# Designed miniproteins, single chains, continued (5), part 52

Each design is a single chain, and the fold is of that chain. pLDDT is the mean over its residues in the fold that is shown.

## One batch from the design tools (miniprotein)

Design m17785
Fold by ESMFold2-Fast:
Structure m17785 (fold): chain A 75 residues (1-75)
Amino acid sequence: SKEAELAKMKQMFLALAASTEIEVLMRQGVPREELEALLRKTEEQIKELAKKHGIEVDETTLKLLEETRARIEAY
């Protein structure tokens, strides 16, 4: 439905915003622990949004979060 599509877009927006913020913080030399905490909070927000709208977290959104986590691990 259109409502489900909008919810998926909101999830993607949250993931993209967090990924971008983490990249900026990495350039500023923020410790990995702080980056991991920020990513965990974002993952929780996305999952709650999915639950609220009765949808699964979009696979593309999950992949973006996984790629962001991998980037932090390589940091």
Scores: mean pLDDT 86

Design m17786
Fold by ESMFold2-Fast:
Formats: C-alpha cells, structure tokens, sequence
Structure m17786 (fold): chain A 77 residues (1-77)
C-alpha cells in the first residue's frame, strides 16, 4: 500500500502534468475538467491523513490547475 506521502507526491505529479498538457494544448478543456474532478476525489479520500504542509501544497497546485483550465476555456471563447 502506498503511504500518504507517496499518494500526495503522485497527486502533485498528476496536477503538474495536467498543467503542462493544458499549456501545450495536448489535452482538451473537457478532458482536463474530468481529470481535475478525479483528482479532487482522490484528495478528499486522503485529506484527513495529510499534514498541514501537504494539504497546502496540494491546494496550491490544484488552484493552479483550475486557473490554467479557466484561462484555456476563456481563450477558446
């Protein structure tokens, strides 16, 4: 079983990869929205087990991903 730290690292990596793919135009806004929703469910499942620093890192990266998605959606309109 992966540790909470390993799960947090995996989530942070997935969020960073999502941001990079959005910036490169390699993923649609619809696909990115679905991936963010999936990551939110994973975050909620481990939220009580995270340290305050891990929670802050995850929240900051999640907000960055949502910001990139919002910018991509606005640019497409």
Amino acid sequence: MPSVSEQVDAILKQLDELIQRLRAGEISTEEAQQEIQKLLQQIKSISEQMTPEQSKQVTVMLLRAVGELTEAELAAR
Scores: mean pLDDT 83

Design m17787
Fold by ESMFold2-Fast:
Structure m17787 (fold): chain A 63 residues (1-63)
Amino acid sequence: SAAEEEALRAAVEAEVEKLLAEGDEKKADAYREAYIRALSNGITSLEFVRELAEKLIKIEEEK
């Protein structure tokens, strides 16, 4: 629903702003990418975005 999409966007924006303030640009980028992928698949779960962002970070760190 539109309300769920707006709630997810606000939550992701808040987390991204926090991460950027902390200097963690890579994690902020991972959250933005996870958010786009979630919406593209009709997923409005913040938990899904968080889990996907963590997986994207681990993949990059594993080299």
Scores: mean pLDDT 82

Design m17788
Fold by ESMFold2-Fast:
Structure m17788 (fold): chain A 86 residues (1-86)
Amino acid sequence: DKELEQLKKQLLLEQWEEYMKKLDEIAEELGSEAAAEVHLLVVLLLEGIPLPEDTPKELIEKAEELLKEIEKKKEEIEKKLEEFKK
């Protein structure tokens, strides 16, 4: 279904654009190295890998905030795709 594939691509691009904007905001606040570390922490959390014990709490909090935004956006995308399948 061409319409469904187009919708999927659009929603995924929107999700990545929002995520990248959030990382840019973290880089402005904490620096580019901290933003890169937050991105790695998000990847570890998504894969269910334990975070290093020496990880700064501020970076963990930023990563958890981004993960919540990702999960919320994923639910919105899944709902739109299910409504479209009707």
Scores: mean pLDDT 78

Design m17789
Fold by ESMFold2-Fast:
Structure m17789 (fold): chain A 81 residues (1-81)
Amino acid sequence: MLSPLEQFSQRLVDTYLANRDASPEELKAAALATIREAAAEHPELADVYATLEAFFQSQSPEVVRAFLAAEARRLAEERAA
């Protein structure tokens, strides 16, 4: 069973892969929607997800894309190891 944090990391990577051809602005909007969806599914972790939403909202769309691309690489490397 994946921890909520591991499930969330996977959901962010899935959002990135589904939106890899989208604009950085569209990808940032999709990432924020993913965070809000996770918060709705896990209300007891809402404070954690609210903190992450605020962080992503504060970053430029280009920085959000770079972060998500890095997370996608990290998870792919963990699967290969």
Scores: mean pLDDT 79

Design m17790
Fold by ESMFold2-Fast:
Structure m17790 (fold): chain A 67 residues (1-67)
Amino acid sequence: MFEKFDSDGDGYLDRGELALLLKSIGKPITSKAELDALMAKYDTNGDGRIDKEEFEKLLKDLGVEEK
């Protein structure tokens, strides 16, 4: 799933790609503030991107398993 939304193939998801992915798995982001909070929690470097390891942790914390 991660690789399907990583359009650049650089190993990162930006805010828009993350929002689309979450919507596709039935966990839609309903506000900019919610998306910003997720990015702040999992983007430990503050570069506006989430790598695959951070993404897997995010899904586990939300109770969603990538299969």
Scores: mean pLDDT 69

Design m17791
Fold by ESMFold2-Fast:
Structure m17791 (fold): chain A 79 residues (1-79)
Amino acid sequence: MHMPLEEAIRKAEELLRESKELFEKIKDKLSEDEARELEGQLAYIEQLIREGREGDHQAALLAYQLAKELLERLKKIEA
């Protein structure tokens, strides 16, 4: 495994921040159901980051992966 715990947490936090900023920008264009689904995904990633900070390396890596995928999805919705 090439990514240390602290780096995975930092990168996940950066991607989550960008995802939250983009989500707020496009939120008014989404249906209520779509917005709730995306909010749920953001909340889940945030929970995984908290678990990573408590020492769960797998949670931190999963948070990074999911945050990266979510940001890509949000960028496609904005386009």
Scores: mean pLDDT 85

Design m17792
Fold by ESMFold2-Fast:
Structure m17792 (fold): chain A 66 residues (1-66)
Amino acid sequence: MSRDQFIDLVSSNVGKDGASSLDDSTDIDQVAVLTARQTVDAVRNGNPDLGGQIIDDNFNWSQQNF
């Protein structure tokens, strides 16, 4: 999966419930759901730069584990 494909997957999973952590994620869709929640929370707390880091960190984790 490319980074752009991962961003599209994250965007499609905004507002969904799923795994509480990366280690609890059983597939890439659950990683995308978690990433959507974490990035929305970062932006709401006034830290959009953290949101970008979360996307990159979770994408890299998914490439190593799936």
Scores: mean pLDDT 81

Design m17793
Fold by ESMFold2-Fast:
Structure m17793 (fold): chain A 96 residues (1-96)
Amino acid sequence: EKEKKEKERKKLIDEHMELGNKYALEFIKYMDELAAQSSDPAVRRKLALAATGTAIRLIGIGYDAGLKGVKKEETEKQLKEEKERALKNLDNAYVA
């Protein structure tokens, strides 16, 4: 019973981490595409740093959600909210 509960907990963490990693990779790809549209090395560097920071936060959301044992739907909501927050901050940084 104890071993079964430990396996279930690890599987839950792994599943939430996989979700966080998926969102992180999708965000990195999006930012790479934006960087490819810029001829300015400073803009490309700034986009790469922003992509890395957001990817770390998305992975962290997955890990924390897995540890807390929340439902996957709640984890997806948190990941979407972080992605939207990051995109809004990016827009404000480049439009202002």
Scores: mean pLDDT 79

Design m17794
Fold by ESMFold2-Fast:
Structure m17794 (fold): chain A 70 residues (1-70)
Amino acid sequence: MEEEIRKKLRELGASDEEIETAVKIYRQAKELSKYSHPLVVVMWAAYQLRKAGLSPEAVRAAVRLLMEDL
């Protein structure tokens, strides 16, 4: 799944720094999912991605992929 996130964000024109940040947030979200409701995990990840400066399109794509993996 991390490779799918990298591929999709590259297609959307995200920088290498934005992609690495998104993958880091994704890994943290996967750990959080062991102890939290999927909706809480998704909202947390979306907030972190927006705070990191990703475009709305990149945030939506990453969140969708995260939801498919939860």
Scores: mean pLDDT 83

Design m17795
Fold by ESMFold2-Fast:
Structure m17795 (fold): chain A 66 residues (1-66)
Amino acid sequence: DAALAELRALAEQIRAAESEEEVRRLSKQGWDLYLRAPGSPEVLAAARELGAARAEALKRLGVPVP
């Protein structure tokens, strides 16, 4: 499944991101991909991992989270 593989690749790229701008760009790409992907449990799980990767990356980069 190309969408599943791309979502997982984006999560890994987010975890390695060096700036908030990069995290935001990759997160938008992942969200756009998720919206056009088939509604499967695997895609939903990958989207949750993408969200976790975003939160982890922002915390790692010291971005203020209120």
Scores: mean pLDDT 79

Design m17796
Fold by ESMFold2-Fast:
Structure m17796 (fold): chain A 63 residues (1-63)
Amino acid sequence: ASTQQAIESLDIALANADALIEQLRAEKATSDAARQAELDARIARAQAVKAQLEARRAALLAQ
């Protein structure tokens, strides 16, 4: 069904978002203060995108 395909696409997007967040966190652990500030902003943006994807997935599961 189209709903199942949408959920599968969102699950892939969520996995990609999680991978990006973990990669950015790993880079932050070995970065200087200026780069850490830049990476914090990028992590925050990635987390906001993930929250939107999770909300969309929840809405599809609700109906």
Scores: mean pLDDT 86

Design m17797
Fold by ESMFold2-Fast:
Structure m17797 (fold): chain A 67 residues (1-67)
Amino acid sequence: MKEKVLEELRSLSLDELSEVGRYFGLTGTVLRDKELRKEYLISQFEEGNIDLSSLQSAIDRVKKSKS
């Protein structure tokens, strides 16, 4: 579900958001602020540059590595 994935993304910490971003090659200078990182990742997903399954997998991997 699109809505569920976006809710999960919005609930991530700054470090988790950074790792999700790095997984898709989104690094450093563009994504310095927590809110800008969230909105940028959501924008990329909405534009179809990131598919639902890839985004869910990245979130799951980031959460698992922090366990």
Scores: mean pLDDT 70

Design m17798
Fold by ESMFold2-Fast:
Structure m17798 (fold): chain A 110 residues (1-110)
Amino acid sequence: MELDEIEDEILALIKQEVERGEPVFVPPDVMRRLADLAEKYGLPELAEIARRGAEKPMSAFAVATLLLQLLREAGDEERYQRLVDKLKEIVKDNPKFQEQLDGLIAALER
């Protein structure tokens, strides 16, 4: 449930970022919750990145990258693929964001 709530909040912010064509920053409380989740999955390096995101704002797209990496390292292939599919749907009418997302997925799957 906590992971689903964080995912939905980040997806809403990504929609705003794509619609505005400018970075939309994730609130510090969402970043702290993401850090706690990463710690729970035994991913301390990702937790540290998320904690730093609470102090220095990260864009929704950058945080989506972090969430995809967390899901992949946690071995949650079903949630990873679901998030990828949702992100592709959000960026489908924006070629620049499509290129950024494709490059990001390619880097994570290496």
Scores: mean pLDDT 83

Design m17799
Fold by ESMFold2-Fast:
Structure m17799 (fold): chain A 64 residues (1-64)
Amino acid sequence: SLLEEAYKLIKEIDDLMEQTTDEDLANQLADLRRKLRGLYLSGSITEEDLEYFKKKFEELKKQI
């Protein structure tokens, strides 16, 4: 389900935040996590939202 995928992505963002020493990257990950978690908790996440967050997370992973 979209909620299960969103929860998995939140956990992947958490893991990367624990590994990074880059303050700017950590702040971008924290912002991404906050927005995704908000949608997850509201139950209003769409497939388009999830794809957007996945794409942004992949872009951020390339910076490490």
Scores: mean pLDDT 84

Design m17800
Fold by ESMFold2-Fast:
Structure m17800 (fold): chain A 89 residues (1-89)
Amino acid sequence: SEEEIERLAEELVERIAEAKSLEEAVEVVREFVEELRARGYSEAEIRAVLEKALEIAEERGVAVELLRRAVLEVEIEEGVKLLKEAVLK
């Protein structure tokens, strides 16, 4: 639901605002994504939450750059894993 996606996105923004480094922010995003998968959210829903979190961060002027960099890093890590599985395994 839209309300659920917004609540999850707000939670992610709040968690990232407390991160003291990019390394911590990446770990927060990774754990958050894994938590949503464990709860049964689809990849499309998880993506919607991440996109909404970036939107909320930008609107509020909170943790924008840290969240953008952390999300990009996690997306790159996931993409690299997928490529390794397709090419090397």
Scores: mean pLDDT 80

Design m17801
Fold by ESMFold2-Fast:
Structure m17801 (fold): chain A 61 residues (1-61)
Amino acid sequence: SSLDEGLQQIIQEVQAEYNKKLDELYATLDPKSPEFWEKVNELSLEAQREFARRRAELLAS
């Protein structure tokens, strides 16, 4: 269905954005530091919120 296609697109876009930002964290911070894992946690919460927002927009269409 068009809804399933839209949901799959959102998943792919949010995952790609998450992976890009995660790569930036690996390039700029020490993965052994507490700061790295705090930023990874923040990024995960951001991705969850962004997915929920885009899903809500899709369902409102």
Scores: mean pLDDT 87

Design m17802
Fold by ESMFold2-Fast:
Structure m17802 (fold): chain A 79 residues (1-79)
Amino acid sequence: GPGEEAKKLAQEALRLAMEAMRSGKLTEEDRRRFDELIERARELLKDPSLTPEQKLEVEILIGMALIALGVAELVASRL
């Protein structure tokens, strides 16, 4: 359902950001892909069938992904 799909998209965004952090490389395509994943996850969070617990879980994952992307950008700027 939309909750599981939103969670999967947020997890993919986190994985992408962590990979960029590990490699020290963050391309414009990686940034666009990350933004697309987050936007799609946020759109799915508007679904009224989602429980508050499902929404919170996905929002935490989005927050973690955004923090990881910020770290990846800092690492890439130093390499």
Scores: mean pLDDT 87

Design m17803
Fold by ESMFold2-Fast:
Structure m17803 (fold): chain A 64 residues (1-64)
Amino acid sequence: MEEEVKKWKERVIEEIDKAPVSELGKIANKLGEETPKLAEKYPEFLEASREVMKYIREKIAKAA
């Protein structure tokens, strides 16, 4: 369970790092929509999703 959340978070962060700034808003929106479904299976995805959302916001802020 924790390993699945960690691997998911690492994969998503890697995707964010590879994505251009213009795509980050779309990724954030998709995560926001999918997070309730992931959290229904494992509540730990809520915390991981919040950390990923913060990472997206910081990357956008630095690019602005």
Scores: mean pLDDT 77

Design m17804
Fold by ESMFold2-Fast:
Structure m17804 (fold): chain A 72 residues (1-72)
Amino acid sequence: SSAEREAAERERLVRGLARVLQLADEISATRSISGELPTSVSDEALARARAMLDGIDARRAENVALLRALKE
């Protein structure tokens, strides 16, 4: 049945997104533990790093919203 196949694919997508969120959380935890920057880093390099981290956090929020939508 097409409905059964659709439900199975939805379940795979939900599991895949949950895995991505778990990996994102693990990366964030590792980054917090080892996130010491060298004392000689330029302000421009720090600004770029902060922008990249903000981008990762925004993408994580998008993935959480998508996972919730798929579950409901």
Scores: mean pLDDT 64

Design m17805
Fold by ESMFold2-Fast:
Parts: structure tokens; C-alpha cells; sequence
Structure m17805 (fold): chain A 94 residues (1-94)
């Protein structure tokens, strides 16, 4: 079963250096790169969004990520929000 931290790690692996959000095209590239079913991958991302209180639209915008991380009590100043979320999820699953 794909964990939240594993899901985010795979999604981040297809991003350009310094990317701060995940688009629909990034999800599609992730499915292709890892031979995953696109519908299953999107459903897993929507499940993560639901748990974080984000919009269930299958994309992670920088603004939504920063807002959610601040609600979790995390300092987003000067940090990549995807990297901060990845660390948070790994720490929760440890």
C-alpha cells in the first residue's frame, strides 16, 4: 500500500528543482514514471488532501500547502512547502 510520505516522495521526484507545487501534469508524469494507475494515484492524493483539509482536486498549490502547514503549527518562512510537508508526513509515520 502506498503511504502518504511515499506518495509525496514519488510526486516530488518528477518535479523540476525548486518546484513548490504539484500540478495535474506532475501527477500524470508520476503515474507514467512509476507504472502506476493514474486514477488510483489521483484517488490517493485526494485522500491525503482530505486528511490535510485541502481542496480534493488532485493538485497541491503553494498557497494551499502553506496555509495547511501553518494550521499544523509549522513555520513556512523561507522553506519549500512540499519539502516541509514531506518531512511532516515522514515524522508522523515513524
Amino acid sequence: MLSDSELLTKLMSVLPVGSREITLEDVERTAERFNLDLEELRNRLIELQRRLGLREDGVLTEAELEAALRKLGLDTSGRNPLGLLQKYLIDQES
Scores: mean pLDDT 82

Design m17806
Fold by ESMFold2-Fast:
Structure m17806 (fold): chain A 70 residues (1-70)
Amino acid sequence: DKKLQEIARKIAEHLYLLGIPVEKIPDIILLNAKGTLLGIGFMLTGYYKVKIEDLEELAELVIKYYESLK
C-alpha cells in the first residue's frame, strides 16, 4: 500500500527529529490510535485516515523508515 508507506515515512521523519527511541515507536503508534495520547492519535486516525487494523503494519513501516534515517 503506497499511501500507507508514504504516511509511515512522514511519521518516521517526525519521530526521528523529535529524538524518539525506535523501541518506543510501536507503543506510540498503537496507544495514540486508541486515544491515549493527543496529537499523533488524531493525525493517524483523523488526518491520515489510517484504519485501526493497519496500525501494526504502519508501526513496522515507521520502524523500517526510521532505521533508514540513522
Scores: mean pLDDT 69

Design m17807
Fold by ESMFold2-Fast:
Structure m17807 (fold): chain A 100 residues (1-100)
Amino acid sequence: SDYQKMVDQMQTHINIMKSILPDVSDSGQSPIRQSINSFQQLLDTMKDPGSTPSQIKQQIDAFVSKSNDAMSKLNGYQRGAWSHLVNTMVGLGYRVAQMK
């Protein structure tokens, strides 16, 4: 389905986020890994047919918090790309929550 293709594309975006880790400062490593892990948890919750709107919204809040910390450790170009991925995922998460 188009929905499944979109969700699979988000997994690709997580892999892109992981690819920047070698270029990140030591102080940025932990916040960025936490942001990536939170992104994966949000995606897994969205893919779970048993998830509730409340659970998805809770994971969105966690993801946004971890992503804001991660973005503070990135350069301007990396931050722009990360911000775009965060906004896309948050939008998708809210849409999935509304469909439950």
Scores: mean pLDDT 81

Design m17808
Fold by ESMFold2-Fast:
Structure m17808 (fold): chain A 87 residues (1-87)
Amino acid sequence: SDEVLALMDEMIELARRNNLPEEIIEVLEELKELARKGELTDEKIDEFDNRLLGLYLRLSDEEQQRVLPVLQEIGRLLREAWELIKK
């Protein structure tokens, strides 16, 4: 739906504005493409959550502290998008 894609765009914009690593932005772009194609599943959401966590854990302690609140907000938007897809 247009509302789901708007939430995905908001997540990507938030990541770009806060200078998150390109690898994280690429994961969010892949997630948006799956949502656009109607191919999002609970299994894929869990996979993307794990990929984002893995990328986060590879960052320095300073970068982890900087990006954590942004990733928490992205996680909130992702949950909102997923609840809209499940309806």
Scores: mean pLDDT 84

Design m17809
Fold by ESMFold2-Fast:
Structure m17809 (fold): chain A 68 residues (1-68)
Amino acid sequence: SAADRRGAEAAGGAAAREAAEAAKQGNLTSMQDAVDRARPGALAAGGTEEDAERAERRAKEMFEQAVG
């Protein structure tokens, strides 16, 4: 549903933001945890497998940008 899709996008976005923020602070453990939570977070929010893949990809991209 649209609500599930928005939930999945919100979960993925939150994980990506957490990863970027942790990276800025030099907290590698929190950054990795945020990336690892992106996919299961999107699925728990009712997202599809495609939504979960997008969430994981976004979190990894934010991690890569933050690390350099």
Scores: mean pLDDT 73

Design m17810
Fold by ESMFold2-Fast:
Structure m17810 (fold): chain A 95 residues (1-95)
Amino acid sequence: EEKEKAIQALKEAIENLKKAIDSVRAGNTKEAEEYARKALKAINEAGPYIDPLKGTQIQMLILSALTALHFGDYDAAIESLEGARKLAEEQLKEL
């Protein structure tokens, strides 16, 4: 039951992170922010069911990406989003 909730939330986070990365690459910064915020919400929902340290690291990377997008640092935004996606995928494999 708890694993199913974590799996679903992590999959939602991963999909939104992929969409955020694609949106940055396409120059759609507003859409990238919306997808990054959706990914952050999904990670927060997964929080009670995943490793707290890994959950916090993913959250911090998404917040760093949002900050980078605000300042027009698209390379830093992509790097942070890809880092968050990789950690979320690793956490999903551990469930």
Scores: mean pLDDT 88

Design m17811
Fold by ESMFold2-Fast:
Structure m17811 (fold): chain A 60 residues (1-60)
Amino acid sequence: SRKQEIARLAQEMAAFVESHRATLSPAQVLDISLLISRAVQAGDVEEMEKARAEIEALIA
């Protein structure tokens, strides 16, 4: 289902962020959390992909 897909993508993003946690400031952690929450609330895979790209840009 779409809910299961979004939940899986959210878990993957959370794992990616956790693997980079040591390099992130508290402000970056907050921004990332808000990006993930917004994408999950939108309920679209496309919004999840956008959030992933923004998170990768912030970490890289």
Scores: mean pLDDT 80

Design m17812
Fold by ESMFold2-Fast:
Structure m17812 (fold): chain A 95 residues (1-95)
Amino acid sequence: DLLEEVQRLIEEARKAVEAGDLETAIAKLDEAAALLQKVLDPEAQALLQKYLEGLKAVIESGKALPELSAELQAFLAANPAAVEKLREVAERLEA
């Protein structure tokens, strides 16, 4: 379903980064974000879209993933109610 398509797009983005094709990686992440908006509730959509935007920025800058993790953690600390939503969405995405 749509969650499987989102997961596949994220995986394709990762492979594009490994291949050095940042333009394709960004395009795949944008497509994944659009699909997520159709599947998830507004709170979960906003949180995941912010996550994908952060990941997109890291890919564009060539910075390490640990910096993205710190940024996401700061976002969750500012939005404690979103922690459960992010966990549920992550579980569905990996399922």
Scores: mean pLDDT 58

Design m17813
Fold by ESMFold2-Fast:
Structure m17813 (fold): chain A 68 residues (1-68)
Amino acid sequence: SALARERAHLLAFARHAVAEIQELRAQGKYDEAERALASFEAYLEAQAARHPELRELLDGLREEARRA
């Protein structure tokens, strides 16, 4: 289904975003990591507004990124 494909795409994108944030933190680039996190959170909020049915998934991805 279209929803299943969108979910898979968001999960793949989130893995890349979390990995980027972790790598920036590992390099001591905390300002860049905070900007990357803020951009990712803004993207997730925009997706939730457009697709309310994905709200729970997007909230989980935001929490994962914050803990990265």
Scores: mean pLDDT 82

Design m17814
Fold by ESMFold2-Fast:
Structure m17814 (fold): chain A 70 residues (1-70)
Amino acid sequence: MPSELEKRVAAELVRAAEEAGSVDTELSPSELAKRLGVSVSAVTKALRGLEKRGVVRHDRETGKYSLTRG
């Protein structure tokens, strides 16, 4: 089961994609931490879990994350 923070991180990426009109909308761990009111370390751990599940992808050049499926 995904953790509660993993669910919140995924939901925030969905919200950002809807606001921008693009599933390719990218957020950094720092941007997600600010939006969710949690530490960057906690968000990074949640993003790793979501990436392992195939929910998000990591851009190595920007360090940002986006959804793999809408």
Scores: mean pLDDT 79

Design m17815
Fold by ESMFold2-Fast:
Structure m17815 (fold): chain A 69 residues (1-69)
Amino acid sequence: SSFEKLLESYIKMLEQMMAGRSPAQARAVGEVFLAYVRRELEEAGYSEEEIEKMLEALREKGDEVVAQL
């Protein structure tokens, strides 16, 4: 689905942004990225439910990345 492809793309971007950072810096850039994604999806006309599903999946992935740093 388009949602799954978009999620995969965002996950790859998030992983790249967080790579090689301290846990604290990785969390900070992760939060900035989630704010960016929310704005992009709102501007693109996605529903609040769709936005929350995307952000929840990205938060879960971000937590996994931080745990490996």
Scores: mean pLDDT 86

Design m17816
Fold by ESMFold2-Fast:
Structure m17816 (fold): chain A 93 residues (1-93)
Amino acid sequence: GQSMIDRYLRQIDRLLRQNDYDGALSLVREALEELPDEDKYDFTERAVELALKHGRYDLALEIVRLGLEYSEDKDTILKLIGRQLRLIGLQLD
């Protein structure tokens, strides 16, 4: 449900504000293990957006990789990866 996703994202945001990137990544992994399959895509996309908002491109890439590992619809996630990588590439050029 949305409330569970929102709870994890608030905790991840707090860790990112504290520069605890390892803690944030560990919490992303925990969330992906605990969330139902139907919530994993929404969580992954929002977590990626949050990492990018904090200027943490390496973390955003790791979150996408975890989303792929824990999600069954890889085609959807690959499209999201393509969009995020293109945005990151355009910002770094």
Scores: mean pLDDT 79

Design m17817
Fold by ESMFold2-Fast:
Structure m17817 (fold): chain A 100 residues (1-100)
Amino acid sequence: TLSEEEKVAKIIELLEEATKEIISLLPESVAKEVEKLAKETLERLKTASPGESFLLVQEFNVKVLRLINEHIDELSDEQIEKIVKILEEMLKRVHDIILS
C-alpha cells in the first residue's frame, strides 16, 4: 500500500516522463509552451493531495490539447494522435496510482 506522499511522487514522475515524450514530438516553440505548463503543474503538485493531483493532471491535459489545437496547422495527424495517446495513458496510470 502506497502512502499519499509516495502516490504524489509517482504522479510527478509520470508527468515528467509524459512531458519529455510530448516535447520530443513538437516544434521547439510549442515544446517550450508545454514545458511552461508542466513546470506550473509540477510546482502545484508539490503541495497537492492524490485527489488534487488527479485534477491537476486533467487540467494539464486540457491545456496541452488547447495548445495543440492553436498550432494544428503546424502538426501532423500522427503527431497529434501520439500526443493524445501519451496524455490518455498518463491519466489512466495516475488513476491506477490513486486507487492503489
Scores: mean pLDDT 88

Design m17818
Fold by ESMFold2-Fast:
Structure m17818 (fold): chain A 103 residues (1-103)
Amino acid sequence: SAEIEALKKKINDLIDKIISLLSPEDKAQAERIKKELEGTIRDLISLVENNASPLDISKQVMRIVGLVTEIILLAKRAGPEAYKLALELADLTNELILLILSQ
Protein backbone atom coordinates (compact mmCIF):
# COMPACT_ATOMS: atom_id res chain seq x y z
CA SER A 1 0.00 0.00 0.00
CA ALA A 2 1.01 3.66 -0.43
CA GLU A 3 1.00 4.11 3.37
CA ILE A 4 3.39 1.17 3.89
CA GLU A 5 5.76 2.49 1.18
CA ALA A 6 5.70 6.03 2.67
CA LEU A 7 6.44 4.67 6.18
CA LYS A 8 9.26 2.42 4.83
CA LYS A 9 10.79 5.52 3.20
CA LYS A 10 10.62 7.47 6.50
CA ILE A 11 12.26 4.55 8.33
CA ASN A 12 15.06 4.23 5.72
CA ASP A 13 15.70 8.01 5.78
CA LEU A 14 15.87 7.95 9.61
CA ILE A 15 18.27 4.95 9.64
CA ASP A 16 20.54 6.77 7.15
CA LYS A 17 20.55 9.85 9.42
CA ILE A 18 21.46 7.65 12.43
CA ILE A 19 24.23 5.92 10.42
CA SER A 20 25.71 9.35 9.50
CA LEU A 21 26.29 10.01 13.24
CA LEU A 22 28.07 6.68 13.97
CA SER A 23 31.80 5.81 14.05
CA PRO A 24 33.21 4.19 10.84
CA GLU A 25 33.21 0.70 12.45
CA ASP A 26 29.63 1.07 13.73
CA LYS A 27 28.52 2.47 10.31
CA ALA A 28 29.51 -0.83 8.63
CA GLN A 29 27.59 -2.83 11.27
CA ALA A 30 24.53 -0.53 11.00
CA GLU A 31 24.49 -0.87 7.16
CA ARG A 32 24.39 -4.69 7.59
CA ILE A 33 21.56 -4.37 10.15
CA LYS A 34 19.69 -2.00 7.76
CA LYS A 35 19.90 -4.58 4.95
CA GLU A 36 18.72 -7.41 7.25
CA LEU A 37 15.87 -5.20 8.54
CA GLU A 38 14.71 -4.47 4.94
CA GLY A 39 14.62 -8.24 4.23
CA THR A 40 12.89 -9.08 7.53
CA ILE A 41 10.15 -6.48 6.87
CA ARG A 42 9.67 -7.89 3.33
CA ASP A 43 9.37 -11.41 4.84
CA LEU A 44 6.78 -10.17 7.38
CA ILE A 45 4.66 -8.67 4.55
CA SER A 46 4.89 -12.00 2.65
CA LEU A 47 3.89 -14.02 5.75
CA VAL A 48 0.82 -11.81 6.37
CA GLU A 49 -0.22 -11.88 2.66
CA ASN A 50 0.05 -15.72 2.67
CA ASN A 51 -1.95 -16.10 5.94
CA ALA A 52 0.99 -17.70 7.78
CA SER A 53 0.56 -19.03 11.34
CA PRO A 54 0.37 -16.50 14.23
CA LEU A 55 3.56 -18.08 15.62
CA ASP A 56 5.52 -17.52 12.38
CA ILE A 57 4.25 -13.92 12.18
CA SER A 58 5.17 -13.35 15.86
CA LYS A 59 8.71 -14.72 15.31
CA GLN A 60 9.22 -12.34 12.36
CA VAL A 61 7.92 -9.36 14.40
CA MET A 62 10.39 -10.26 17.18
CA ARG A 63 13.26 -10.39 14.62
CA ILE A 64 12.35 -6.82 13.51
CA VAL A 65 12.25 -5.65 17.17
CA GLY A 66 15.67 -7.25 17.78
CA LEU A 67 17.25 -5.52 14.76
CA VAL A 68 15.83 -2.12 15.80
CA THR A 69 17.20 -2.73 19.34
CA GLU A 70 20.68 -3.32 17.81
CA ILE A 71 20.42 0.07 16.02
CA ILE A 72 19.32 1.73 19.31
CA LEU A 73 22.41 0.32 21.08
CA LEU A 74 24.74 1.59 18.31
CA ALA A 75 23.02 5.01 18.42
CA LYS A 76 23.31 5.19 22.24
CA ARG A 77 27.11 4.78 21.89
CA ALA A 78 27.19 7.65 19.33
CA GLY A 79 25.47 10.08 21.73
CA PRO A 80 22.15 11.74 22.60
CA GLU A 81 21.33 13.06 19.08
CA ALA A 82 21.63 9.58 17.50
CA TYR A 83 19.84 7.96 20.47
CA LYS A 84 16.85 10.33 20.08
CA LEU A 85 16.61 9.42 16.37
CA ALA A 86 16.80 5.69 17.24
CA LEU A 87 13.83 6.04 19.64
CA GLU A 88 11.88 7.76 16.82
CA LEU A 89 12.90 4.80 14.58
CA ALA A 90 11.44 2.36 17.16
CA ASP A 91 8.10 4.25 17.13
CA LEU A 92 7.94 4.35 13.29
CA THR A 93 8.84 0.64 13.06
CA ASN A 94 6.07 -0.23 15.54
CA GLU A 95 3.61 1.81 13.38
CA LEU A 96 4.81 -0.10 10.27
CA ILE A 97 4.37 -3.51 11.98
CA LEU A 98 0.82 -2.62 13.10
CA LEU A 99 -0.05 -1.35 9.59
CA ILE A 100 1.26 -4.59 7.98
CA LEU A 101 -0.66 -6.73 10.52
CA SER A 102 -3.90 -4.78 9.82
CA GLN A 103 -3.99 -5.98 6.14
Scores: mean pLDDT 90

Design m17819
Fold by ESMFold2-Fast:
Structure m17819 (fold): chain A 58 residues (1-58)
Amino acid sequence: SEAEKRAERIRLFGEGLGLQAYGAAADPEVGKALRDQIVAESDKRAENELKRLQEEEK
């Protein structure tokens, strides 16, 4: 919920500035933030969390 709200702000901010079509290209930070949101939503928190900790924990 909090993470998703953060991504929404980035998206709205990009569109507000005029970064609608090539927002992600012009500002890669927006693209990365949106990607993380999709992953977190579809992610299986319990299983994915364990895998990440085992494979890589940054």
Scores: mean pLDDT 55

Design m17820
Fold by ESMFold2-Fast:
Structure m17820 (fold): chain A 86 residues (1-86)
Amino acid sequence: SEAARRAEELGREAVVQGAVLAKQMGMSLEEIRRALEEAGLPPEVIEEALAAAEKETRPLSAEEAEELNQAFLEETRPEAEEIAAA
């Protein structure tokens, strides 16, 4: 169905976005490829994700990294506060 095809396309886009983010966070293209291969993704999806990640040449800025860290801490606040207090 059209809906199933769209869901598959959205899944592909999420994989591509995840690979770009992983590259910006300092993961190597080799590590990203290995993770995608271990997840059982088709070669075509892996190639697209790696091509997108390779084009992303800028690392996350200190501000962008802090925003992601703050978002993570907000979602995991009780556990993060316990760890920080230790």
Scores: mean pLDDT 68

